# Designed miniproteins, single chains, part 4

Each design is a single chain, and the fold is of that chain. pLDDT is the mean over its residues in the fold that is shown.

## One batch from the design tools (miniprotein)

Design m108
Fold by ESMFold2-Fast:
Structure m108 (fold): chain A 79 residues (1-79)
Amino acid sequence: ASLAEIKEQFLLEATVLAKDHVAVLNQLKVLAKISDEDREAIKKQAKLVLKEARNDLSGDDLVRLEKAHKALIKALDEQ
């Protein structure tokens, strides 16, 4: 998969899990604007998304977002 596809998959999954949590959605909007070629910026912003999600999400939704984040980081490192 391309870096663009990897980033888009995470954005789609995380947006569904964020629901109406504006703070998480704002961090996802920042991530969406980062260049697909900038792995380090994607990784740093994805960590900020996860940090904000830990404040707003709980239970199964948080576990699913943490799993999606781990999958994103693994996919970026394997490219």
Scores: mean pLDDT 83

Design m109
Fold by ESMFold2-Fast:
Structure m109 (fold): chain A 80 residues (1-80)
Amino acid sequence: MEEKIEELVRLAEEAVKAAKAGDNKKTYEYVKRLQELGREFASVASEEQLRELEERLRPILEPNEEEILAAVKAAAEAEA
């Protein structure tokens, strides 16, 4: 369980790093992986474990939310 939280946190950090580097495609791939693993984690995690994940992800994702969303949108809309 702790290992999955750490992997999710790492993916969030990599997504932020990619977004700040202007790598829209890589940001999208990390966010997609984060969502997939997050869904898997939610299927087996307790409410307390979900809260711990949210508390750990918030300081990473919240201050970079606009940049991540812009990168994900750009990648999803990418026609080239």
Scores: mean pLDDT 80

Design m110
Fold by ESMFold2-Fast:
Structure m110 (fold): chain A 83 residues (1-83)
Amino acid sequence: MEKLLERIKDGISGKPLKLGERILHGPHLGWVATAEDAGDLTKQPLSGHPLVDLGELNEEIARLIYVSRVANGLLEYDPSLLE
């Protein structure tokens, strides 16, 4: 698992991410969004759960986001690391 997560530091959901991008982690379903996505969510009823501002995206945060999203079925496991 940790070896898989090492690859995630270069991207989440198959997209490269840069340090300095602000992200927020939603407490349900391992959901995550940029600061702009969070702005849209202020117009939506999010019942009962606060968003957590993670600040800078780094490799450890990226790994945690990936694991959470995979565990909640929002992202597929990377099959290339199973071969």
Scores: mean pLDDT 42

Design m111
Fold by ESMFold2-Fast:
Structure m111 (fold): chain A 67 residues (1-67)
Amino acid sequence: SLEETQARISELARAAASRTTNPAALEAIEDAAVRSVILLEQGRISGEEAIRLAEEGIRRALADHGE
């Protein structure tokens, strides 16, 4: 469901945010999560695609801005 997918994306973002104190990484994690939810709510992507997009965006945020 949309609600379950949104909850999963929120959990992924929260888990990632707990692993960094870098403000740039935190902003990028939030941006990745928000973008995925917006695209999902607009019907542009499926729930599975939204989760994948969020996971990839979060992974990139941590790689580019955090250690």
Scores: mean pLDDT 84

Design m112
Fold by ESMFold2-Fast:
Formats: structure tokens, C-alpha cells, sequence
Structure m112 (fold): chain A 83 residues (1-83)
């Protein structure tokens, strides 16, 4: 469904961007707990956005979500890739 693909892409992007920011803050502050929580959220967001694209590869929102999630993880230095 178009709505589900768009939702997964946009929510995934938001989670990835938030998680990446928390991971960056944790690294800068030497807070391993904050880094780990941020990294888990970021990777989860990447997976959600990827599921959106997999559900509807033609969805502009899902594709943009995956792009945003991928960029957020790369900028935070989190080494993870979508399946």
C-alpha cells in the first residue's frame, strides 16, 4: 500500500536522523549508553525506510526516506547497510 510505504519511509528517516544525532552526541560526550541507543535507533530507522522502498519501490516518499536515512548514518559514522 502507498500509504504504508510512505509512512515507513518518512518514519524511518526521522528515526534514523534522530538516532544519528544522538549517536554523534554520545560519541562527542564519551557517553557509550547514549551512543549505543542512538546507533540502534538510527539502524532501525534505516531498516524501516528500506522496508518502505521494498513495499513500494515507486514511492517518492519511501525512496527519499531511504536516502535521508542512509545519509544520516553515513554522517554519524555508523557502519550499517540495508539488506
Amino acid sequence: GEARASQLGLEGARDAELGAELAKRGKEEGNATLYTAGAILAIGGLFQAWLGVRLDPSSPAAREGLRRATEALKEAGIKAEAP
Scores: mean pLDDT 85

Design m113
Fold by ESMFold2-Fast:
Structure m113 (fold): chain A 68 residues (1-68)
Amino acid sequence: EDVRRRIEELRREAAEIGQRISTLTLQDMFGATNDDQRRYRDDLMGRYRDIVEEIRRLEEELRRKAEE
């Protein structure tokens, strides 16, 4: 169903963002980041949080439909 397809798309996007955050975090730990890269990582973390919340809402909707 469309809700399942949307969850799959969001999970894929979250995985891509998670990889970028991990790479930037490692670079920051070695002192190889500048202010622009730190700001970019913060933006990615915010976007990741929003995507995770949207997935959670859609999963609740799907669960409610399964219980009906």
Scores: mean pLDDT 80

Design m114
Fold by ESMFold2-Fast:
Structure m114 (fold): chain A 91 residues (1-91)
Amino acid sequence: SEELLKKAREYFEKSNEALRKGDIDTAAKYFEEGVKYYVEALRKQGLEKAADIVEEAGKRAVELLRKGDTSKAGSVYSSGHILAIAEVIEE
């Protein structure tokens, strides 16, 4: 759903704003919400494997954000997103 993807982007932008301000807890919360909307959008398209990969990568990234490991959080999520795209292309 385009609406769900738009909501995901809005929450990811709010997360980035919080990170610039050094508000790690708020950044992690907004990132977690963004991942939820993105995962729901993928599932509504029938992309279950891609949704599962993004959900797991997002969960790990949120844990890293809460620990203050922002660089590792970004790397984990980016890698997961690439794997999710590969699943969509292979199916």
Scores: mean pLDDT 81

Design m115
Fold by ESMFold2-Fast:
Structure m115 (fold): chain A 82 residues (1-82)
Amino acid sequence: SMIEEAEKLKKEAEELRKKAVDLQNQATDLYSFIEKNKDKLTEEEIKKLTEQANDLMSQAVENYRKAKELEEKAKKLIEEIK
């Protein structure tokens, strides 16, 4: 059934969105840590932590994009039901 497939895609998209939010929160927490501790961190430590935060944010964006693709597929399946 197209409805069952659409529901499955929506559930998979929801799990990817939850993962994206978690990764985004981890990145935001790292950015906040860097800002709060800027005077106590070396330039090398700031660079390393910033790269880690950027990687987490990149992963969040990727998971968000995958979720959106699945949501669009689910929407099309529902719209194609005659």
Scores: mean pLDDT 88

Design m116
Fold by ESMFold2-Fast:
Structure m116 (fold): chain A 100 residues (1-100)
Amino acid sequence: SEEIQALVAKLEAYLKETLEKLQKAKSIEEMKAILEETIEKFIKDNDLSDLQKRILEGILEAIKQLMEKAKSIEEMEEAVRGGFAALTDSIVSLLESERA
């Protein structure tokens, strides 16, 4: 889907900006707050479809779960990057399966 491909490209740019903001965080709770605020702003500013909003909400929730298992800021950054990539791939695969 062109809509999904465009969303993925925007999410990759957003992830880069989010990681730069997370570098300034001093705790897991602060990183979670930054991630939530940044995603909410992204959804609001980009006038996303209901499908795109559900995709972002799913990614956010799974990243939060991965971050809770992290023991350091470095592990939290890895959880955000890895979780985001894995979930984006999974969601794209699910949406492609629905169209087959």
Scores: mean pLDDT 68

Design m117
Fold by ESMFold2-Fast:
Structure m117 (fold): chain A 58 residues (1-58)
Amino acid sequence: SEKELREKEREILRELGFSDAEIEEIFEAMENSPDEFLPAQKKVLEAIAERKEAYEKA
């Protein structure tokens, strides 16, 4: 379900060093303005993927 995916994303972001407030801002931006925030969201997802790979390798 979407709730479970969101919880996993939140946990990953927290482990990567993002604060709870920063995580909430990211999720709100995703939901509130898809047209304006989709390009920025894509960059955030790419950064998460890169850091996740580094974390997994560590």
Scores: mean pLDDT 66

Design m118
Fold by ESMFold2-Fast:
Structure m118 (fold): chain A 87 residues (1-87)
Amino acid sequence: SSLFEKMMREAEERVKRVEEAIAKARERDPSIDPGTAALIKFFAFAGHSVEEAIEAARSILEKIIKDPEELERSLRSLDAIAEAVRE
């Protein structure tokens, strides 16, 4: 297989793990922020481990979100997804 094919398979596996965690988090809290979920999926696809993707997403959210209430909602969603990943 080409390097590209291998990278795509590995990326798909990481994204699938994140999607399973998002599904579990949404069973407990239907208000999980779609933007936060999409950001974690993006970093997982881009080559980060699932755990690294969560940390990268946290760093970006804290840097770009200026409204404290919006940041709190996004970080709650991130923490719920992170908890689901550990199960």
Scores: mean pLDDT 88

Design m119
Fold by ESMFold2-Fast:
Structure m119 (fold): chain A 97 residues (1-97)
Amino acid sequence: SAKEGESVTLTVKYDLEKVDYVVWLKDGEIIASLRVEDGKSYVHEKYKGRVEVSYDKEKKTASLTIKNLKKEDEGIYRFIVLGEGGEVVSEGTKLTV
């Protein structure tokens, strides 16, 4: 859980040798994505300016940072990592605000 106005970082580990995309979902809707090849990111208009996405190839982690938390950011967050050999889907992480 986090408080309104604070920042939270959600991190997921993946086990793929080559990652092409990381996609972040809130309550089943895409809120952000990252193309690993060129670092091109998409952020849903509702989250623009409040969300940052990153990946760490050596640690095999992907992260979503939400700044200036609002009560409406409360929900279930999931990560999908797409790459050579398939996909990895995270378990839902419940964020309470």
Scores: mean pLDDT 79

Design m120
Fold by ESMFold2-Fast:
Structure m120 (fold): chain A 95 residues (1-95)
Amino acid sequence: LAERMERARERLARFAEEHPEASPEEILERIREALREAELLDILEELAEKYGMSPEEEAELGGALLANPRPREEVRREAEEQLKKREENLKKLLE
């Protein structure tokens, strides 16, 4: 698992360096391929659906999911905590 996540992360980082003008959709597609290789794509899809994420937001979350090799349940929990904090910060700015 850790080896697959590291390779996926390296491939994604290389794509970002080679294509700085890439659209959010292109970046998201590459992230989805990397997450599929790392067996984390379902976590991204579940959270993106739950929080109504844009392609840019999905790409940011997908990148974060690949950043550190750790158990699948821990990755999901950490990502969900970050999204909850983001919603709280947005509510503070709007109210």
Scores: mean pLDDT 69

Design m121
Fold by ESMFold2-Fast:
Structure m121 (fold): chain A 73 residues (1-73)
Amino acid sequence: SAAEEAERAFREGERAFAAKDYEGAIRHYQEAIRLDPESAVTPLAYLQLALAYKALGRPEEAAAYARKWLELS
């Protein structure tokens, strides 16, 4: 299902993030949101995207995703 595929993409994002592969984490978290934007993991994916962009020194993208996280909180 779309929900199962989104959860899998989210878990791959978590693994990439733990490995300090922030570019990989971003791709996986964006895929999770694309597969099921209404998923329970979507707010967490936005939070993780904000943290990954912050780690990469990209404050504008980090702020944008943090705003989406706050809207869904």
Scores: mean pLDDT 89

Design m122
Fold by ESMFold2-Fast:
Structure m122 (fold): chain A 65 residues (1-65)
Amino acid sequence: SIEEKAEEIKKALLEEGMSEKAAESVAQAVKSQNLVTIRAALKELEEAGYKKAAELVREVLEELE
């Protein structure tokens, strides 16, 4: 489910050193299922070097597109 994917992304972000508040914000972006919002979050994750979480977000986008 999208909720399970969002929680997996949040866990990956926390493991990569992101704050709880920032990781929750990304999880909420994924749960929104809004492609523009999710693509914006992906760009920020890629630029910041959150490689594992970025890969998981790309998988979500492929399923929604």
Scores: mean pLDDT 83

Design m123
Fold by ESMFold2-Fast:
Structure m123 (fold): chain A 100 residues (1-100)
Amino acid sequence: MLSPEQQEQFNKALKELVEELKKKGPDITPAEAKRLATEIASKIPDPAVGTLFGVMLGELVDLAEEDPERAAREARKFLTSLGVEEDLIDELIDLFLKIA
C-alpha cells in the first residue's frame, strides 16, 4: 500500500491527467494519452510513484484500445485499492472509453 503522502501525489497527478485529457477533447489518440501520462509521471516528486503512475496508466490506455470493458474494470479495482476518489475514477474511465 502507498503511504498517505504517496497516495496524495498519485491522486494529484491523476487529477492533472484527467484535466489535460478533457482539454484535448475527443480527438486525443492513445499515443498522446500515454505521452501525457509519462510527462505527468516525470513531475511526480516520488520516483516510485512516478514509475507506478506512468506504467499503470500506459497499460490501461493500451487495454482500453483492445478491451474497453476490461480496462474499466481493471482501472476501478486498481485505483480504488490506491484510495483514489470514486468521482475521479469515473471521469478517467469515461475518458478511456472515448479514446478506445
Scores: mean pLDDT 79

Design m124
Fold by ESMFold2-Fast:
Structure m124 (fold): chain A 61 residues (1-61)
Amino acid sequence: VVKAEVELGENVEEDKEKVAEILAARMEVQEGDKPVEAVGVAPDGKKYDVTSKAYELYKEK
């Protein structure tokens, strides 16, 4: 299992989408078969799971 943590900006919703797009692109280019756990960390320290969103973007392409 690959774990990725990415810092989010003040607009958590827009940054979650941007991070999910980047992760989906990485999954396509390097290793499509390994599950990835992706967490976005907001400025207030809250952690948001973006794995499902990245997976949805990867599948929809």
Scores: mean pLDDT 64

Design m125
Fold by ESMFold2-Fast:
Structure m125 (fold): chain A 64 residues (1-64)
Amino acid sequence: SIEDIEKESKEELKRAMDEYNETMKKMKEENASQKEINDVVKSFAAKQLRIIGDSMDKIIEFKK
């Protein structure tokens, strides 16, 4: 169902957020550069868009 697809994408986004928070914590402890932090932020943003886009494609396919 569409609700199941939305639930799965939310759970995947939560896992991605948890991973991002853990990575950011380690980077702060290691005194990572602003460039390194920015690269991680960009990577996380791209991952979020990919998860959202994939779920949208599944919803479109389901409505056919």
Scores: mean pLDDT 85

Design m126
Fold by ESMFold2-Fast:
Structure m126 (fold): chain A 102 residues (1-102)
Amino acid sequence: LSELEKDLIRQRVIEGLQSLKEYLQKLAEESTDPKEKQLLQQAVSLLEQAIESIKKGDNEKAIQYLEQAESLMLPVLEKRDAHKAKLIKEALEELKKRIEAA
């Protein structure tokens, strides 16, 4: 891949993660369960760390943060909508592959 193509891949990954972060923030605000709210807020923080790691070119650290965020958020999402949780899990797997390719 050219440097331009790598930059475009990184930007698209960052945009996807920012959208997911905003979605989780909204769910946390709407949640009446303090435990769910805390797990979603922790996942948001980990996604922010993943985005910063991608910007710094630390792809290995970015993947670690994404895996940690996924482990916290997926049980909450599965409880709410198992079908949507599956789609988000698949989307995260594709984003991880794109990070590895960049």
Scores: mean pLDDT 84

Design m127
Fold by ESMFold2-Fast:
Structure m127 (fold): chain A 85 residues (1-85)
Amino acid sequence: MSLDEILEKMKELRDRLIRGEISVDEAIREVEELTDQGVKVAKSTGEAVLIIMQAGTLLLLAAEHQDEEDRARLEAKAQELFSRA
């Protein structure tokens, strides 16, 4: 899978999570899988950091559309991802 395909899947995941088409647990699992794949195909440390930042950012954006408990879970996972950058 190319870097561009991973970024597109992250965008699709964000939109699905905002629409409630995917559970928070499934979204967290899929974000971790996409982030791991993105880091593996990254051609530089800069690309790897951008993938991690994009993953965390999509979770923060989706968190605004969730209840308090799910929002806290998504924000916690986003902070964990940012710490890996």
Scores: mean pLDDT 82

Design m128
Fold by ESMFold2-Fast:
Structure m128 (fold): chain A 98 residues (1-98)
Amino acid sequence: MDTVEADVKLGESKEVTLFGKTYYLMVYQISDTTYVITLTDKDGNLLAYAELRNLKDGVPVTADLKTPEGEVIGKVTATRDSATNTVHVTITLSRPIP
């Protein structure tokens, strides 16, 4: 198990390291309360994602982190800060992404 924390501005990419490997973390807003978190490689290939439903300012939301095939590989906890347009993200992987 490995865990990383990052503050991500909407539409920005952040480098994160999990199991000694570098991933690129992004957060996308798809509705007023629904967000998608993605982990990609350096070439933009999708490796994992999580859908955060009912993400409100200051309230943590936890969702399953999944491969593109839908396999659960970990968890994401996120808290929105609308004043800074930032989402605080904690990612926990149960195993390395294949």
Scores: mean pLDDT 82

Design m129
Fold by ESMFold2-Fast:
Structure m129 (fold): chain A 85 residues (1-85)
Amino acid sequence: SSDEQQLQQLELQGGQLLRDISTAFLTMDPNSQSFIDFLQDSLSRLQQLLEQVKSLPESPERQTLIDTLEIQIKVLQSIIDYLQS
């Protein structure tokens, strides 16, 4: 269905965002403002992705992606909070 295709596309977008975050950790200066700004932007993108997933019909696959994104958001927020402390 179109909803299943949308869910798969959102899962791919989440995976790409996670790869981009991993690349930033490997390549950016962790003491730079640009690194913090990138993580803040990435957090906003993960939150937007979560809202898009929540707009789709309920399914086990949707719930798994919600749970995964919520954990990723919580972890990234904790890292940002640590870097800003």
Scores: mean pLDDT 90

Design m130
Fold by ESMFold2-Fast:
Structure m130 (fold): chain A 95 residues (1-95)
Amino acid sequence: VPSIAERVKSITSGKELVLDILSATFAMKPEELKDKNVGEVAKEKHPAPTGILGQLALLLGMPLSKIWDATFSELAEMVDEEQFERIKQVILDSS
């Protein structure tokens, strides 16, 4: 977990941050993940990582259903400057 905080410190864009978190969560490369639907990928995992997706929904200020229905690329592009700063700060504070 401390290694995640160090990685997050070097990230300068919300898109990169979200894709890095989700790539780690689903154990997939960002390139393989970008065009996939979040819910479809989550259904392939047993158990589905609903806890982490729920936390991401809170960090982005979105309902979980919107996270579930988005592609990973669309989700990353939804991160504005305020949401990026909030996500980064929460990760740093929790480490």
Scores: mean pLDDT 66

Design m131
Fold by ESMFold2-Fast:
Structure m131 (fold): chain A 84 residues (1-84)
Amino acid sequence: IAAAQQELEDILTQGQERLVDAEEKAGAVFSSREEALQMARDAILGKGGPLYPVTEEGQKILEETRKAIAEAEERLRAAEAAAA
């Protein structure tokens, strides 16, 4: 369980950094790094606005990260069920 939770957090953290870096590389301006990471986290978790990310590269990173998170969540759910 702990390992599966850590895998999920690692994927989320890497996805946030990767998404922010892609958007900044394309000229996106954020009021702070913390805000940029929070916007990326919200987008990955499905809480973001419909127009974020704005780049094709960012949209690809978002989709890849969301798929990786879904797979990790499935593993976590299976581990929790096995522990119950």
Scores: mean pLDDT 73

Design m132
Fold by ESMFold2-Fast:
Structure m132 (fold): chain A 77 residues (1-77)
Amino acid sequence: MAEEQRKAELKKLEEERRKEIDKEVWMAELQDVDVLKQRTEELGKKAQLYSSDPLQVKYLEEMASRYHRLAQQKEKE
């Protein structure tokens, strides 16, 4: 069914996006807290601009959320 094909493709895209987020978060661990905070703000603004594309918004929100957590963790250390 075309529906099953679409679901499989979306799942692959979500898996690829997760790997991309994990890579960026790992790279971000080497950055200063201020840089991580700035990146979080930028991603949040981008999500607002892409509000008509739900996949892009979801990706940007997940990325921003991870950067925000990383920045908070570094601040507490």
Scores: mean pLDDT 71

Design m133
Fold by ESMFold2-Fast:
Structure m133 (fold): chain A 73 residues (1-73)
Amino acid sequence: MTLKLKVELTSSEEEVLEKIAREAEKKIEEAVKEGKLVEVEATAKDEIGKQAAEGIKAAAELANKVVEAKKAA
């Protein structure tokens, strides 16, 4: 029912961090289509990783609001 998404943003390579973030966003979109809530656990080492983690968490929060709205309707 709930998708637990673990994201490791520990690489210092920006391109690697972008790929990880895009993969997480795709999984969040799939969860919304399936009506599943998303819990994001993100590990980050540097400022770029922290920004990516915040973006992924924000996307999951918006996705969860959509799923909850569908349940209420």
Scores: mean pLDDT 77

Design m134
Fold by ESMFold2-Fast:
Structure m134 (fold): chain A 74 residues (1-74)
Amino acid sequence: TLTPVTDDIVEQILAAIEQNGEEVKRQALEQGLSEEEAEKIGEEVKRKGLLSVAQLYRERGADEAAEVFEKEAK
């Protein structure tokens, strides 16, 4: 089912990406990586997720939604 891109959907995706990045960082720390290394990995995961979603929205012509994710990735 196709759902229009709404602010609510954008916020849900942003929250999910943020949560996933924090979880990856926590797992890296548990695996014995340094705080600096874990932070970099978590930040990379968040950035990759944001850019991936932005690309998908751009390909679908939802440029305004894509810009939100691209801005957050900076």
Scores: mean pLDDT 79

Design m135
Fold by ESMFold2-Fast:
Structure m135 (fold): chain A 75 residues (1-75)
Amino acid sequence: MTPEDLRALAERIGARLRELGGSEEAVERARQAVIDQDLPALSAVLEELEAAGQLSQAERDALYTEVRTALGTLF
């Protein structure tokens, strides 16, 4: 991915989490995890939002899969 593609992905993920009722802190943590290509950090934020009832399991899995696929870390 180009740095520009990565930033665009981070913005898209952050916007979706905000729409789903994620806190500003959780949104920024998720955006930073995408920029850092830190899938464990992203997974932790998404799990916290699911536990808080702000994400369904399906929404969490879809967001994680989108980022994982975009980063090419399917290995």
Scores: mean pLDDT 80

Design m136
Fold by ESMFold2-Fast:
Structure m136 (fold): chain A 94 residues (1-94)
Amino acid sequence: MEKVKEVIEELAEELGIELERPLETLELLKEAMRKIFERYKELPEEKQKKLREKLEEMFAKLEPEDQKLLLEILAEVGDSSAQLELELADAKEL
């Protein structure tokens, strides 16, 4: 969870979003990610691409347990790409 908190905080800073801290519960992580995605959807395509690239870089540095947690949070927030990634991960028998 600690590394997932760092990813969410980094994304919020990039978008200028003020989060309720500390991010001590899974529910607070989901709320933070929801705010991040609400802001993300309002961005121009070029800025969305940059944020996605940054997320992919940070995601690649996470351990498998934290990667799974982040994908589950993304899926609950309604990101269709995260949902497809979860389905692909499940099909690979993670």
Scores: mean pLDDT 69

Design m137
Fold by ESMFold2-Fast:
Structure m137 (fold): chain A 65 residues (1-65)
Amino acid sequence: MTDEEIDALFRELSKDGDGVITLEELEEYFKKQGLSKEAAERYLKLVDRDGDGVITREELRRAFR
């Protein structure tokens, strides 16, 4: 996945423009895909290297590279 694709995905998930993806935003995205809240929580845990409960743009980029 390219940096541009990750940036576009990040902008769609982080609609508040605060530079992070919250668990709530991730849960809503997963619900649109027909996935459970537990799947969103597991994904956050895998990508969130800092363990602060949010995903930064850099953490998302690292997950795909």
Scores: mean pLDDT 70

Design m138
Fold by ESMFold2-Fast:
Structure m138 (fold): chain A 78 residues (1-78)
Amino acid sequence: VPAVRLSPEVEAEVRKYALEAGKALMDGDLEKAIENYRRAVDLMVAAAEAQGHPEAVATYRRYGEEAIEQLKAIGKER
């Protein structure tokens, strides 16, 4: 697993967007949930790029897209 270090500031912002995505999902706002989740993924990708970890960039993008597809599936199966 690629070792990517997040600064406390970036880590807090990722957590904030992840929590907002979770709240939006609980409220049935799938579009807002996906938007906030994409923002969290983008921050992790940017940190991996800044640290020179292309493998981590690819991994975070893949996991992000898989999670977004899962969110869409949940919305479909209500």
Scores: mean pLDDT 77

Design m139
Fold by ESMFold2-Fast:
Structure m139 (fold): chain A 80 residues (1-80)
Amino acid sequence: TKEELLEEFEKFAKKAIEELKEIAAKDPSIKSGTDATIDAIKEAVEFAKKLSEKELEELVPLLKKSMDETVEYLKKKVES
């Protein structure tokens, strides 16, 4: 269960990072923001690996929501 939660979260994070890279490719002026967000996502994944299964069950949904909100914010700034 912990391994399944981590694998799902890592897949979600990889997709978010890919979307952020596509945003930066379309508008290089936003690169500092997308790079900072990618670094924060990578840090969140490493932090999640240190958590118990119970902590992951509670925290992963919150981290996913935060990632989605940040990606959407940056997409709106690029106006694509």
Scores: mean pLDDT 82

Design m140
Fold by ESMFold2-Fast:
Structure m140 (fold): chain A 60 residues (1-60)
Amino acid sequence: MGLELLKKTLEFAEDLIKRREEIKKVPPENQAEARKEFDAYSGKKTKELIEEVKKIKENL
């Protein structure tokens, strides 16, 4: 895998950590919804990364 894919993966991991920390700052009454949104976001972004990896392999 190229350096660009490694960079994107690192940036994604950092974004997930940041979003997880932001959830801890959400008022307790809204945390369940914030976690649900986070789970949906992380799932979507993971799918996008897998698709990018496949695209790189198919273009080699």
Scores: mean pLDDT 77

Design m141
Fold by ESMFold2-Fast:
Structure m141 (fold): chain A 58 residues (1-58)
Amino acid sequence: MSAADIIRGDLDTYFTIKTNMINTMVANGKLSPTEGNNMISDMKTTMDKTFDAIVAAN
């Protein structure tokens, strides 16, 4: 397993946890479905950029 595989696994775990938190906030009426979807999309973009930066640095 490469360092990139470990980092990808950690990012996927983080994404799952944060997506569940956002979905819970939407379910509780603290965020609109549109706001929740935008936050999840922004998080995906940020994670992809973070992963690319880590891979490029290593």
Scores: mean pLDDT 81

Design m142
Fold by ESMFold2-Fast:
Structure m142 (fold): chain A 65 residues (1-65)
Amino acid sequence: SRLDELVEFENELVEIVETLSYEEAVRAIEELLEERLREHADDPLMQRQFEASAEYAKRLLQEKA
């Protein structure tokens, strides 16, 4: 389901934020987001949800650093 895919993405973002350095985490978040956007090219709602989650994760990284 869309919810399951979003939860999976958010869990991956949490792992990235908790385990990687700032520069590595930003790169990993952007690469993972790009992959999800490609997989959901025909679903603008899902694309917006993934973009929002990725931006939130990057903000958390900036505040942690």
Scores: mean pLDDT 85

Design m143
Fold by ESMFold2-Fast:
Parts: sequence; C-alpha cells; structure tokens
Structure m143 (fold): chain A 74 residues (1-74)
Amino acid sequence: MIPSDDPLAQEANRYVELALQALKEGDLEKAREYAQKGLEAGRRGYDRTGSLAAGVAEGVAALLLGVASLLLRK
C-alpha cells in the first residue's frame, strides 16, 4: 500500500504531474526537465525514508523521462 504522507513523494508527484501536462502541451523539453526533477526527488525520498510512495514516484518519473526523451527524437 502506498501512504501519501511523505512530503518528498508529494514533491515528486507534483513534478510528475507537471511533466504529464508538458507532454500534453507538446513541450517535450520542459517535460524532460520536470521528469528529471521528479526522479531525483523520488530517489532522495526513498533513500531517506524507504517510502514505497517515493519509490513509485521515482519509477513513474523515470518512465516519463524515457517517453519524453524518445519523443524528442522526432
């Protein structure tokens, strides 16, 4: 189960949301930047607290980074 009380996981989720919005708008460079920031925030949160929520946010941010990087090729 994923508790939502981790502030670093919340920060990572905010960056994930911003990256998704940027992808929807076609701003691939901005999406990539937000995905990288979300990845780092989620990674720091997981390393600090062992939170599954932070680990999940890290994984989602990594996926979004991969998608944005792939789309930037076009």
Scores: mean pLDDT 74

